# Ledger of designs, part 42: designed miniproteins, single chains, continued (4)

Each design is a single chain, and the fold is of that chain. pLDDT is the mean over its residues in the fold that is shown.

## One batch from the design tools (miniprotein)

Design m13419
Fold by ESMFold2-Fast:
Structure m13419 (fold): chain A 59 residues (1-59)
Amino acid sequence: GMADVERNLAAAREALAAGDGAAAATAAYQSIKLVEEGKGSEEQGREARELLAEGLARA
């Protein structure tokens, strides 16, 4: 559900803050999959795509 997406988004944000781009990208990708399954909002999907791009740039 949206709570699962929010947990993965929080994990991605924490990983980026720690400088772990690979972990951030992984958590962001899981968020995207959950949103595509109808388990999150379009806003969560947008944030997840931004976090994925940032994570990949730092991986």
Scores: mean pLDDT 85

Design m13420
Fold by ESMFold2-Fast:
Order: C-alpha cells, then sequence, then structure tokens
Structure m13420 (fold): chain A 56 residues (1-56)
C-alpha cells in the first residue's frame, strides 16, 4: 500500500541522512584538526618533496 511505501522511503531516507551527517561530521573534525596544526602540514609537505627528489 501507499502507506507502507511511504514508511519504507522515510526509513531509507533517514538512514541516508544519518550516514551523510556522520561522514560530514568526521570530515569537518578532520579538516579543523588539520588546519589547527600548520607545522605538521609543512612537515608533511617537506617529506613529500624530499621523497619525490629521492625518486627522481
Amino acid sequence: SLDELIELLAKVLQKLWEDLAKELAKMNQAGRQYRADPKQLKEAEDLWNAQKERET
């Protein structure tokens, strides 16, 4: 019935939003943490460049 279909759709949509919200929260936290450590960011960049030079 239409009622059952609406319930199913609502449940699927709710789970999708939950998963999306969780992922966005994780990404936002990771982004903030990464930005909070500019020294670590520079160290990672330096390591990447050094690795590239050694392989070239």
Scores: mean pLDDT 71

Design m13421
Fold by ESMFold2-Fast:
Structure m13421 (fold): chain A 92 residues (1-92)
Amino acid sequence: MKEELLKKYKEAVEAGDWEKASAILDELVAKGQLTPKEKSQLLAEAVYVSFVKSLEKQREELKERIEKNPDDQTTRSLLESLDKSLEIDKKV
């Protein structure tokens, strides 16, 4: 049971479905198979992975938007912030 849920959890994380991953961890905690601290740690890791994937997709969308509107300072600032966030990930 625990191994099956952990497998589904990993599949959800790989798919970028951190909401589903969170729900699976909640079920593990409810069954006493995971502590709330372990859930928080695993969820933080899953959310971070999903966040990085979301940032990569957003970065592509922002690049396309800047190409069509070079004077969009807001979009340019967002792209710079995303690039810095992704650079930090490589060092951590």
Scores: mean pLDDT 73

Design m13422
Fold by ESMFold2-Fast:
Structure m13422 (fold): chain A 107 residues (1-107)
Amino acid sequence: SREEALAQELIDFLEEVIKKLEGLKNYFKSLGRDEEAEMVTKAIEKFKEALEKARELIQQNKPREAFDVVLETVDELLAEAPEGSPIDRFLRGVRESLEQMRELFEG
């Protein structure tokens, strides 16, 4: 169904977000920017937890709740990210993509 396809897109998107964050973490480590690398590491851990919860909710036929859990995770991370930092800009882009996906899911 359309809802199953969108649920799979959410999972694929989260896996790509985690992959991009791993790259960003390694980049900051290579520059000796350890505090920023630690912030990205925390974001990776939270997104991995959100991915696990999203998979469980999708298996329970609750894709909307899976979407809400992921958005909540992004909002929590944005609240902790320094304004205008690379992680802040990255998370804002993630949030915009998720909002677009939610609109497609509700249409």
Scores: mean pLDDT 86

Design m13423
Fold by ESMFold2-Fast:
Structure m13423 (fold): chain A 82 residues (1-82)
Amino acid sequence: MEEARRLIEQGRLDEAEKLIQELIREGRLKEALPLYLRLTEELARRGDPVAAGRALAVRDLAEKLGDAETAAEAQRILEETP
């Protein structure tokens, strides 16, 4: 979803998260997962304390979808977030 990606690039992370959660609610989990990872990466880059919690959520979703690569990326963010 290009709109959520654009919001992340613009630093409008709360609005991006709302769109991602809407995708999850609609069962569009495979579309939501890469956007949720990008959101979490940007939160971690900014030193936002919520980044760790978001990384846990992304890891859980990736594991449920069988996406081992995305789960590993989320775990790495979690471990590197202070």
Scores: mean pLDDT 83

Design m13424
Fold by ESMFold2-Fast:
Parts: structure tokens; sequence; C-alpha cells
Structure m13424 (fold): chain A 99 residues (1-99)
């Protein structure tokens, strides 16, 4: 996990121009919310997919990958009563990125 985090932070800051403190804050927030290793792995994959999608102008294949990763995180992190609203917000976010 830690080596993947260090590699991702380097890639996001050096290749995608993301602020290092902002990336580290997001990683820390996700670790605070869960100790589940699967969630941490998905969160790292999501950060890379989102950064790549933004850099490449939101190609459909990357938007679909972001959507898949976010849906998996919603199902793992949120109670059932909050998942429907979170999925609706995700769909709206992806629609805005496609525009």
Amino acid sequence: MKKKEEELIKKLTEEYGVDKDAVEAVIADWKKNTKNEEVHELALELMEAEARAIKEGNPEALLERVRELRLRLIDLLLPAEQREEARAELDATIARARA
C-alpha cells in the first residue's frame, strides 16, 4: 500500500500537476474513514483514473472507469439508505464531465 501511495502521489504531482498537499489530504481522509485495504486500493485507483481523465479531456473509457470505481466505493463505504443519493450525484457528475 505505502509504495503504491508514494508512486501515485509522485505521478499525480509530476505528470498531472496536482498539488501534493491536496492529494495527501484526500488519502488521509479516506484512511480516516476506513481501515479496509480494498477501499484504500480502490481509492488510489480512482485518484489515478480521475487525474488521467482530466488530463486527457475526459475520454469515455476513462469516465466509465471512474464511474465503476466510484460505484464500488459507494457500495463499500455507505449504508444502503445513502447509496441511492450518492449514485445519483455520481451520474450527475459524470454527465457534467461529458459536456
Scores: mean pLDDT 73

Design m13425
Fold by ESMFold2-Fast:
Structure m13425 (fold): chain A 75 residues (1-75)
Amino acid sequence: MEEEARRVLERMFAAGVRIPRGEDRKILEEAGVETVRRLLRELGADEEFIRAILENLDPTLGVPALVEAVEKVLG
């Protein structure tokens, strides 16, 4: 699972593709958003690219991620 997700993300990152579709999307959904986030960071993807992919996998991540970021800045 994780190795398949890594291969999908490597292809997407190299091609500049931010929206996973079909089988690639299913592989990333099965791996989970935290695994996808970690793998993208390991590949050197910036936070904007990571956010675009994760929001396409789980649209609810946008709001919680914003709240968490604000809380971290405020201490």
Scores: mean pLDDT 71

Design m13426
Fold by ESMFold2-Fast:
Structure m13426 (fold): chain A 79 residues (1-79)
Amino acid sequence: MKERLKEEAEKLVKEADEAYQKGDNTRAARLYIEAGRLYMLLNEYDKAIELFKKAYELDPTPLVKGALNTAENLKKIKS
């Protein structure tokens, strides 16, 4: 259900924030990506883009950039 996906996404964001505060940028980036993917399933593209941008700042890899570009493109198509 949507409620379960929202709770899981919020939980992942909290875990990502905790990892970031501890200086674990690689783990924080992975958790932000996973949370962003759940927000994409919820059609909350703005929130997904925000999380993918945070992930990219912490781990600027082509994989993270690809996720960000996909979310931005889907927002344009769906708006």
Scores: mean pLDDT 82

Design m13427
Fold by ESMFold2-Fast:
Structure m13427 (fold): chain A 71 residues (1-71)
Amino acid sequence: VDLVAILQSIGVTLSQADLDFLISLRGKTLSPAQLSYLQTVLKPLLPFVDSDKDGTLSVNELLTFLNSLKK
């Protein structure tokens, strides 16, 4: 919830299709292409989503983000 609002506030526009795509990944196997795409799309968000502050997004961090969108 809050993360979606933050994404929109910093100029990252999430369409319904993008949001559905992100949510759909919570239970699916992520291909390298899908993971790379997500890291690229979420790159401007790294300072806000990256809990380790290491400048990278892991699969675990992406899944945590998707769980936040649902809850």
Scores: mean pLDDT 58

Design m13428
Fold by ESMFold2-Fast:
Structure m13428 (fold): chain A 74 residues (1-74)
Amino acid sequence: SAMEEAEREILRLMLEVAELVRRRAPLDEIRKKVEELARLMKENNVPESSQNSVLEMLSTVVPEEVVEAARKLL
């Protein structure tokens, strides 16, 4: 289903964000990937509870300013 495909893509993007953080990529690169993730969630009408879970997980690995930028896109 489209929902299952969106969930899989969200998990893939989250893993990519974690990898960017692990290799100490530039903050702009991390922010762009997190914004891509936020747009994907918005475009696929991901439930608010799932959006909040994703943002909470991201908050453990990325700066608060990046999480807030993503939140503004939702």
Scores: mean pLDDT 84

Design m13429
Fold by ESMFold2-Fast:
Structure m13429 (fold): chain A 69 residues (1-69)
Amino acid sequence: GAKREELAEELRRLALEVGLSERAAEDGQNAMKEGNLVAGMAGAQELIELAEGELRERAERLLKEIQSL
């Protein structure tokens, strides 16, 4: 649905902003689009570990929103 696609795009954007490769960002986005929420949550958790400040807050919110799908 639209919300899952929105969260997939946020996962991709955050991955790039924390310095992950374009491939890692694309893989996480595609997993979410395919409905693999376990992979999406794992990706968001990795972003929480890598991010600081506002980016970490966005990653934490992303994890909570994926868990609520």
Scores: mean pLDDT 85

Design m13430
Fold by ESMFold2-Fast:
Structure m13430 (fold): chain A 93 residues (1-93)
Amino acid sequence: SAEKDLKEWPNDPISLAELRREYLEQGNYEMAFEYAEKSVEISTELLKKDDRDDYKFALYEGLMILSKVYEKQGNEKKAEEYRRKAKELGESL
């Protein structure tokens, strides 16, 4: 968790997971994508510093949400790409 700043964007993977899931359930694919992409970026950077299962799980969920958003948009190639990445990561959890 960040100690110094109150930022409008949450910078922890758990808060990002809640927001992206909520937007996906509401059918707001634009916001679901934005938060999922941010979660993937943050989790990837955190994993470079600390190889934790919590971070791997957050990355896995973010990749799955990106896959679902691309599927809903009709981009099957990108949906399959992100689903594959999530599956490969999930096998290490």
Scores: mean pLDDT 74

Design m13431
Fold by ESMFold2-Fast:
Structure m13431 (fold): chain A 87 residues (1-87)
Amino acid sequence: EFSKEQKEELRKKLVEELKKVEGLPEEVLNEIEQILDDGVKNNESMETIEKRLLELLTRALQEGKISEETYQKALEVMGKIFQEAKK
């Protein structure tokens, strides 16, 4: 159970770290920011936000918008940040 403020901090950290992932296009980054913004504003669970981001990245890979290497790096970054937040 995370506060709205903790979710906002997580949103900021996720956006900052994902912007460093090479090969992640602006279109996909904008969609990630929208999912995070909506999740924080609607006070969605961390699990719901994580699932929606995973579904977005998987779709981007399937549509050829990102490479397998970019996909794996984005998942690693997300997994680390969400894992640290759950402590």
Scores: mean pLDDT 81

Design m13432
Fold by ESMFold2-Fast:
Structure m13432 (fold): chain A 72 residues (1-72)
Amino acid sequence: SKREEVLLTGVAAAKKVMDAIEDEEKRLQVIEQIASLTAQALAAVRAGDYETADRYIQQLKELADKAIEEAK
């Protein structure tokens, strides 16, 4: 389901950030952004707006990858 895809993407993004970013404050800021995007994606799923949900799924993946690169 699209709801499952959103939730699994958010969990995977948070897990990558937890494993890669050792600075607690930076890690928490990124996790808060992931939580916010996940909530927005879930709202889009509830509205039946799967195109918007897919956009947020992509943003979740990019957010985690960019934050990890910037933390190096």
Scores: mean pLDDT 88

Design m13433
Fold by ESMFold2-Fast:
Structure m13433 (fold): chain A 77 residues (1-77)
Amino acid sequence: SAAAEQARRQALLRRLGRLLSEIEELAIQKNFSPEELKKLREWINDMVLKAQNSKTLEELEALVEEVEKRLEELKEG
């Protein structure tokens, strides 16, 4: 149903927001330079814009997966 799709979209957007916040917090904890943090924040803004402009749940799920992968890479590096 349209209501179920809207609920799923909102859940994915909330998850994306949490993951992006975790990435920024972890980058600060890992002592990223001001220049590295600026580039990271620009990428975060791009991810938010892409998510808001996503037309399908599949596109949004792919963005969440991309952000999850980056968080995992940052945790391991």
Scores: mean pLDDT 89

Design m13434
Fold by ESMFold2-Fast:
Structure m13434 (fold): chain A 53 residues (1-53)
Amino acid sequence: SEEERIKLEQQRQQLQQQLQQAREEHGPFHPEVIKTEEQLGILDLKEAVNKVT
């Protein structure tokens, strides 16, 4: 639905900001960065599914 799409986009933006901060604080290969990248990837998949549903 449209509401779910908007909510997923907002969550993605928050995770992207968190990812940038983690990279700046810990460096690109820190576990915190890897975890955030994984969460962002999962969210992107959910958003893609929502677009075709």
Scores: mean pLDDT 77

Design m13435
Fold by ESMFold2-Fast:
Structure m13435 (fold): chain A 77 residues (1-77)
Amino acid sequence: SSGEQNTAKRELIQELIERALEAERLAKEDPEYRDHYLALRKTLGEGAELAKQGYEGALKGKEMADRAEAEFRRAVE
């Protein structure tokens, strides 16, 4: 139903925004990996904007976020 898709979209947008804000905070606390955190923040923000465009955008935004976090983990771990 459209209501279920709208709820999932809103929850994903909020999750991506919160994760982007956390990445920005960590960029200030960890200068060694600052650029990696800022890149993650940017991609998570872009994913949230894509999710605002509709359900298909939400699925694409989630894919981008998951990929960006995997790349971040490889860069800092």
Scores: mean pLDDT 81

Design m13436
Fold by ESMFold2-Fast:
Structure m13436 (fold): chain A 82 residues (1-82)
Amino acid sequence: MSEKTKETLQEIIELARSNPVAEVEVEGNKITIIVEPTEEGYKLREKVIELAESDPGLEVEEEGMIITITAKGSVEDLEKLK
């Protein structure tokens, strides 16, 4: 995983964790963000998707209010990000 991709992942995690409308789960090379179906949740969802799509090292999957971000690289690096 590139250093830039690691920084993007840290920004996404911090953004989601700083917002009370979101829950963040980190497992292996995947980050799962669950947002509340509110105006605030939809705004956070848009920002998270924009950040993840800006990095070619990340894959984004949307399932309703659930956003899954997968790092295209080393599984070990994501677990070290907290």
Scores: mean pLDDT 76

Design m13437
Fold by ESMFold2-Fast:
Structure m13437 (fold): chain A 84 residues (1-84)
Amino acid sequence: MKPLSEVEGKVVIHVKKVTIKEKGKPEETIEVDGVLGLDPEKVAADPQVKSAEIEIEGEKIVLKAKLSQNGVEAEVTIEGELVE
């Protein structure tokens, strides 16, 4: 994985799975079928985003973000495929 801030241009992901781990709660995994477009610069500038990392292997993409708001910490993992 590498920092999302090092990715140039917009990333479009066909999201297949989202995993959310909130501090003090059990890990939740949700299967989804949707398209997510994100701007790496916008994500990096969001004060609620502590870190964001991306891994691309062929057509598969994994995005992992650590979020913090009002003292609540959560880790979100998004898994899917790059949209062509």
Scores: mean pLDDT 77

Design m13438
Fold by ESMFold2-Fast:
Structure m13438 (fold): chain A 96 residues (1-96)
Amino acid sequence: SLMEEVEKVLDEIAEKFNIPEEVKERALSFLRKLQPTDLKTALRALFEIVAEELGAKLEDFPYFAKIYFEDRMGVLSVEELKERMFEALEKIKEKL
């Protein structure tokens, strides 16, 4: 299912970025309420939520949007989108 796939990606994020269980539960709860219709939309929302929890400011979100637009996310595979989003999270982590 969509939510099972999202949970798997969130588990990978938690392992790489040391995300606490409380944050994982909040992210999953938010995504369930949001009811995303496709996996790419769900993954974009998930990465934005995690970025905010890692300390991204509102001024950093346009930078994410620019990266996503430049990479033409509409034509990227799920794996390519995931890779780009992990790169963006690493950049946020470097700032903190």
Scores: mean pLDDT 73

Design m13439
Fold by ESMFold2-Fast:
Structure m13439 (fold): chain A 80 residues (1-80)
Amino acid sequence: SEREERLRGVSEANLIFQKYLETKDEKAFRKEAVEALRGMNPAGREAFKDTLKLNLQLTLHMSQEEVDALLAELEREAAG
């Protein structure tokens, strides 16, 4: 269901972000985020991006511009 796909998106985003907080490995973070996006439908991708955006802004204090640029780059890599 669409609800289950959204919940998966939220869960995957939180897991990937928590791993990054523990390791500080930006390369692993980017690779895992791109792979997660590739495996999701549009509803899951939206929930994933929204969750990741909140975590990046609230926990890492990234600006709106920085987060939007990062998410656009991850989406481009997932599409190519």
Scores: mean pLDDT 89

Design m13440
Fold by ESMFold2-Fast:
Parts: sequence; C-alpha cells; structure tokens
Structure m13440 (fold): chain A 63 residues (1-63)
Amino acid sequence: GMRISLSAAARRFGISRATVRRIARELAAQGLAEIEGDYVVLRDLEGLLAFGRRLNEAAARAA
C-alpha cells in the first residue's frame, strides 16, 4: 500500500484538507483505502488511480 499525507495532497491539488479527507473516507467505504490520522493508505493501483481522479475532479471544481 501507498501512504499519502492528506495535508500534502490538499496543497498539491489546491483544495481544502476537508475535501481530501472526504474523498479518502469515500474510498475507504469502498474498501480502496484506510485513513490513519493525516494519512490515507491506498491498498493497490486501483485505489491510487481512484484517489488521483477524485482529487483532480475536486481541483477542477475549485478553479
């Protein structure tokens, strides 16, 4: 699994940490991720791609 900081992702994509955390929680509900404090742990490539797609969509909506 890959461990990604929610705060770092928020800065990188120009969105709020709350938005990143909401996306991480939605993926966790689908079994694609786990949340550990300020980190999301992605289980596999599917989870990583889903997380990246959702972050890009949120960034586009924030622009």
Scores: mean pLDDT 83

Design m13441
Fold by ESMFold2-Fast:
Structure m13441 (fold): chain A 86 residues (1-86)
Amino acid sequence: SAVEETSRKLIEVGEEVSDELGQKALEEGKKKIEEAKKEGPEKALEVAEKLKKNMDMIGPSEEIRKKAEELVKEVEEFVKEEKEKK
């Protein structure tokens, strides 16, 4: 049907755009996290939480979501180490 065909095409375009946006958000987020680490662990955690929220809103593929989750986990480990080593 025309409705099903239009919906399918919109989903395909949306998925492609979501993956591209997700990848760019991941790259930008990683750079901002590195800068935030210089300001301290709390700032780094805030930026990581914002990245996680942005990824949820964008809705990229599982591969991109997994990479973002790994990056957030790295920040959580950094925060733990900074609190223990100071």
Scores: mean pLDDT 77

Design m13442
Fold by ESMFold2-Fast:
Structure m13442 (fold): chain A 74 residues (1-74)
Amino acid sequence: SLAEEVRERARAAGLPDEIVDGLGAFARALEAGDFETARRLFQEIGKQLAASGDDKHIAAVLEILRYALARAAA
């Protein structure tokens, strides 16, 4: 599933478990067409990243989000 692909990419990028789970839930919401839940999860991930201040984590999350959106749009 897209959610499992996203979780694997997040783990490979060394992201914290909370971010891995959040990205997986985001991808699952996209697959379900639940865009309100997806938007809320996106905001929550953004808050967690802002709190960490880790540029590498921010870059990794951005690429994973692009991947998830591209897959959901196909």
Scores: mean pLDDT 84

Design m13443
Fold by ESMFold2-Fast:
Structure m13443 (fold): chain A 62 residues (1-62)
Amino acid sequence: MEEKEKAIETAANFLRSLGRDEVAERVREEARKYLEENPEISLEEFKKKVDEIVKREAAREA
């Protein structure tokens, strides 16, 4: 969980750098829910999912 949680925090920091604090919290919630529903997911696969969620949410509001 530690490494996967670090991936979530990295994503949140990225969104804060874009000035999207609200989106950062949504991404954290979505990523954590996904992880809890898919505990068998590998770290690499999870990182890809988190990155997709981040880019999708950030791009939607751009």
Scores: mean pLDDT 77

Design m13444
Fold by ESMFold2-Fast:
Structure m13444 (fold): chain A 68 residues (1-68)
Amino acid sequence: SRREELIAGVRRLLAEGASAAELVDFARTEAGFREVRVDPSATAEEVADAIIAAIREGRPTITLRAPA
């Protein structure tokens, strides 16, 4: 399915060393997310996890804040 293809794409990018910014771009372009709000200090792993969770939950948005 498109959902599984997008999740596989995120995991592949992360495994290949993609930056948080590259993962955000993937979410906005390939995944078609309508709202992507990510703190500049967020890691690639945090961004990847948030995108995968959003895809699994069927929501076209992510919001990540810096750790406290």
Scores: mean pLDDT 81

Design m13445
Fold by ESMFold2-Fast:
Structure m13445 (fold): chain A 96 residues (1-96)
Amino acid sequence: DVEAALRAELTAPGDVATAALSDSELLLVGRDPETGAVRVGRIRARKPGTPLAELADLLGLYLAGLGWEEFERHVEVEPDARAILDALRAAIAAEL
């Protein structure tokens, strides 16, 4: 079970793990930095044939400050996956 393996990697609040479910889909598992609660959500490229590397680049751009409207245009994001990404984005911004 991919989800169970990712959950086992989460040892501290704010930890995030990811795995490819397909050529265009990622699973995110993250611990809430305040509560330690585990969230699980999927991210899928909207355009068929989008390489995982391009999806990863889009994730990196979002974490670096790309707007949600632009990101969502290219990627289908479950609410819990968005919550994980927004927590990471906030943590990265706080270190700048």
Scores: mean pLDDT 81

Design m13446
Fold by ESMFold2-Fast:
Structure m13446 (fold): chain A 83 residues (1-83)
Amino acid sequence: SDEMRALHLAVLRTVSIIESLREAGVPQDIIDKARLEASSSDDPVKAVRDTLTKEGIPQSKVDKAVELLEEGLARAAEEVAAR
């Protein structure tokens, strides 16, 4: 169902945000804030970028986190499509 697909995507999106930001070396408190902002955004990548920038994360680390997140979200979309 579309509802089950949306729920699965939401879970995978949350996991992708957590894993990408941890791998980029973002502190856990900022990861939690970015996750919350992304959950209510139509553009989770932009929400993450804006949150990290606002929290003073260096631009190089923000760019790395966003790159990893975009890769993670692409894989999540493939997983849901393969259901």
Scores: mean pLDDT 83

Design m13447
Fold by ESMFold2-Fast:
Structure m13447 (fold): chain A 103 residues (1-103)
Amino acid sequence: MEAVEKIKEIFREILKIQREHPNDEAAREEIEKLVKELKEIIKEAIKEGKISKEDIEEVFREYLEELLRLRQELQPSSEEELERARAKIDGIAKEAAEALMKE
């Protein structure tokens, strides 16, 4: 769906900013603006019936997996910590989708 592609594009932009400018205040403000745009797109897509809870779960899971990879590139962590983080990704994605599906 077009809405899913727009959501994925915004997540890619957020990841790019986090990779290139991890401790920049201006980068943080840009990420906050993108997060607001993301929420508006998701809300409108839900209202129009163009996105499902499962679609939201999938895009958040993809984002969290890429964020975990970026975190490892910037500061490696232990194998056990990575396994725990991966195990929690599904739960976090489901919670985010459920929160966004509420009016």
Scores: mean pLDDT 76

Design m13448
Fold by ESMFold2-Fast:
Structure m13448 (fold): chain A 96 residues (1-96)
Amino acid sequence: DKAVELLLEAAFAYANRRYQKASELTRELAELLGVSLDDVTMAVSLVTGVYSLVLSGRLEEARKLGEEGLTHLREQGVSEKLLRVVEEAIRRLLES
């Protein structure tokens, strides 16, 4: 799924301090899904945080951040299309 791959690549770029690449991928994802850049930026920040915790072996904290972050995005009115992409990205990170 291209949307999940773009979100993961954007999060990985951000985590590795490749900010220009992260910005480009974030814009591409926003255009692909037809959602606001601000919403995708929030999603990338959440997935970046989950990824960093997974890399550190902090799996319970990563799971909790993912659950709380998804709840927060829903409360902010983020589209169901983007929420499903975020949920799948987090699932892949936690199953790796």
Scores: mean pLDDT 89

Design m13449
Fold by ESMFold2-Fast:
Structure m13449 (fold): chain A 99 residues (1-99)
Amino acid sequence: AEKYIKQAEEYFKKAVEALKKGDVDSAYQYLLQAGQAGQKALEALGLPDLAAQFYADVQQVGDLVKKLAEQGKYDEAYKVLSGAGKTAVGSLKKLLEES
């Protein structure tokens, strides 16, 4: 679980940096990798329903970030992405502490 949580954190960080550079496609790809890593972390913790929901939630964040970037709303896209990443990683770390 710990290894996958660290991978998710690193991919969220890479997604944020890609978005800062205007590379929306790379940001989206890193988000999907963060979602996959978080899903694997939750599966390792015995939480398969939360694992599926985590990946779906990350995909929804990615879709919203893409739409905001397409509208030229990069500041809003950045706020959504960085906020979601902090919340997601925080939740994974709490679940690890509770397991």
Scores: mean pLDDT 83

Design m13450
Fold by ESMFold2-Fast:
Structure m13450 (fold): chain A 107 residues (1-107)
Amino acid sequence: SSERRELLEETIEQNEETIELIDKLLAGDKSAIPELKEKLEELIELLEKVLSLETDPERKRKLGETIANLTYTLDLIDKGELTDVALQALKKALEDTLALLKELLES
């Protein structure tokens, strides 16, 4: 549906922007943390919507793992315990999810 396409396109854009914010933080720009928090909250909502439309068990598993990683990273931000290791793990999960979302959009 056109609504599914729009959801995937929005989720891809938010995912790419979140990766860029992670790269800024990994480069030492801690001023990006408030924007990252907002983007993580938005991306969780979008990915939950994508997950609700997914029927493939493997893609459901991968989307669920990414949502869990995003939620964990938000908890670390709220506790002031965000680490480069956590950011690198999240970046990897988001890059894998971005590839999956792009495949779904072109299918």
Scores: mean pLDDT 89

Design m13451
Fold by ESMFold2-Fast:
Structure m13451 (fold): chain A 90 residues (1-90)
Amino acid sequence: SVEEVRETARRTLEEARKALEESARQGAGALMQGLGEVQSLTDASEDKEQARKVLDEFAREALELAREIEKQDPEAGKAARDVIDFVLAK
């Protein structure tokens, strides 16, 4: 559901921010894992148009966090950005 996509996106951003406080690599990992989960839920959603809008908004917020990760670890940040760019290109 769109609600499930929205809730999972919110949880992913919160967990990724917490993980980033421990390390850039953990932050990137949490962000990439959550992004995959949100994308899967979006594809399974009955209202794909609304779910895609939520996914796009989430991906843009995730990009801001990926840039923060990149400041600490350029390699980890780039890996996260590449996944986000792939999602936004759909």
Scores: mean pLDDT 82

Design m13452
Fold by ESMFold2-Fast:
Structure m13452 (fold): chain A 57 residues (1-57)
Amino acid sequence: SAEELQNSERELSTEEIQKLLEEVDKVEPPPLGTMVPSLEKLKEYVKALEEKKRAAE
């Protein structure tokens, strides 16, 4: 492993993502079609929800 650049898919740890998912699930159900094995999709969704939450404030 090497410190290339902050362009990796692991911007958030799995634990942090799980925490966000729990919060998201509480406020609103994910409009995802089905359980997607790709963390990228989940991350994008979580980010969109976070922005929505900020705007709702």
Scores: mean pLDDT 57

Design m13453
Fold by ESMFold2-Fast:
Structure m13453 (fold): chain A 69 residues (1-69)
Amino acid sequence: MEVARKALGAAEEITGGDSGINAGLVAGWLIEERPDATPEELGLTVARASDAGWEKGYEAGKKAAEFGK
């Protein structure tokens, strides 16, 4: 999942946050890194990358709440 997280971060910076394009970019990177991956595995990994984006947003929100310290 490290590659997926890095790819998602790079895609987000490049595409300006279009989640559809981000998912496609992550899938493309994974196909190249894991040519043995099945479409089902790619779909699951894209879903996991999406979850990682959610976690990142949640952590950013927590940090903002702590800003006054």
Scores: mean pLDDT 56

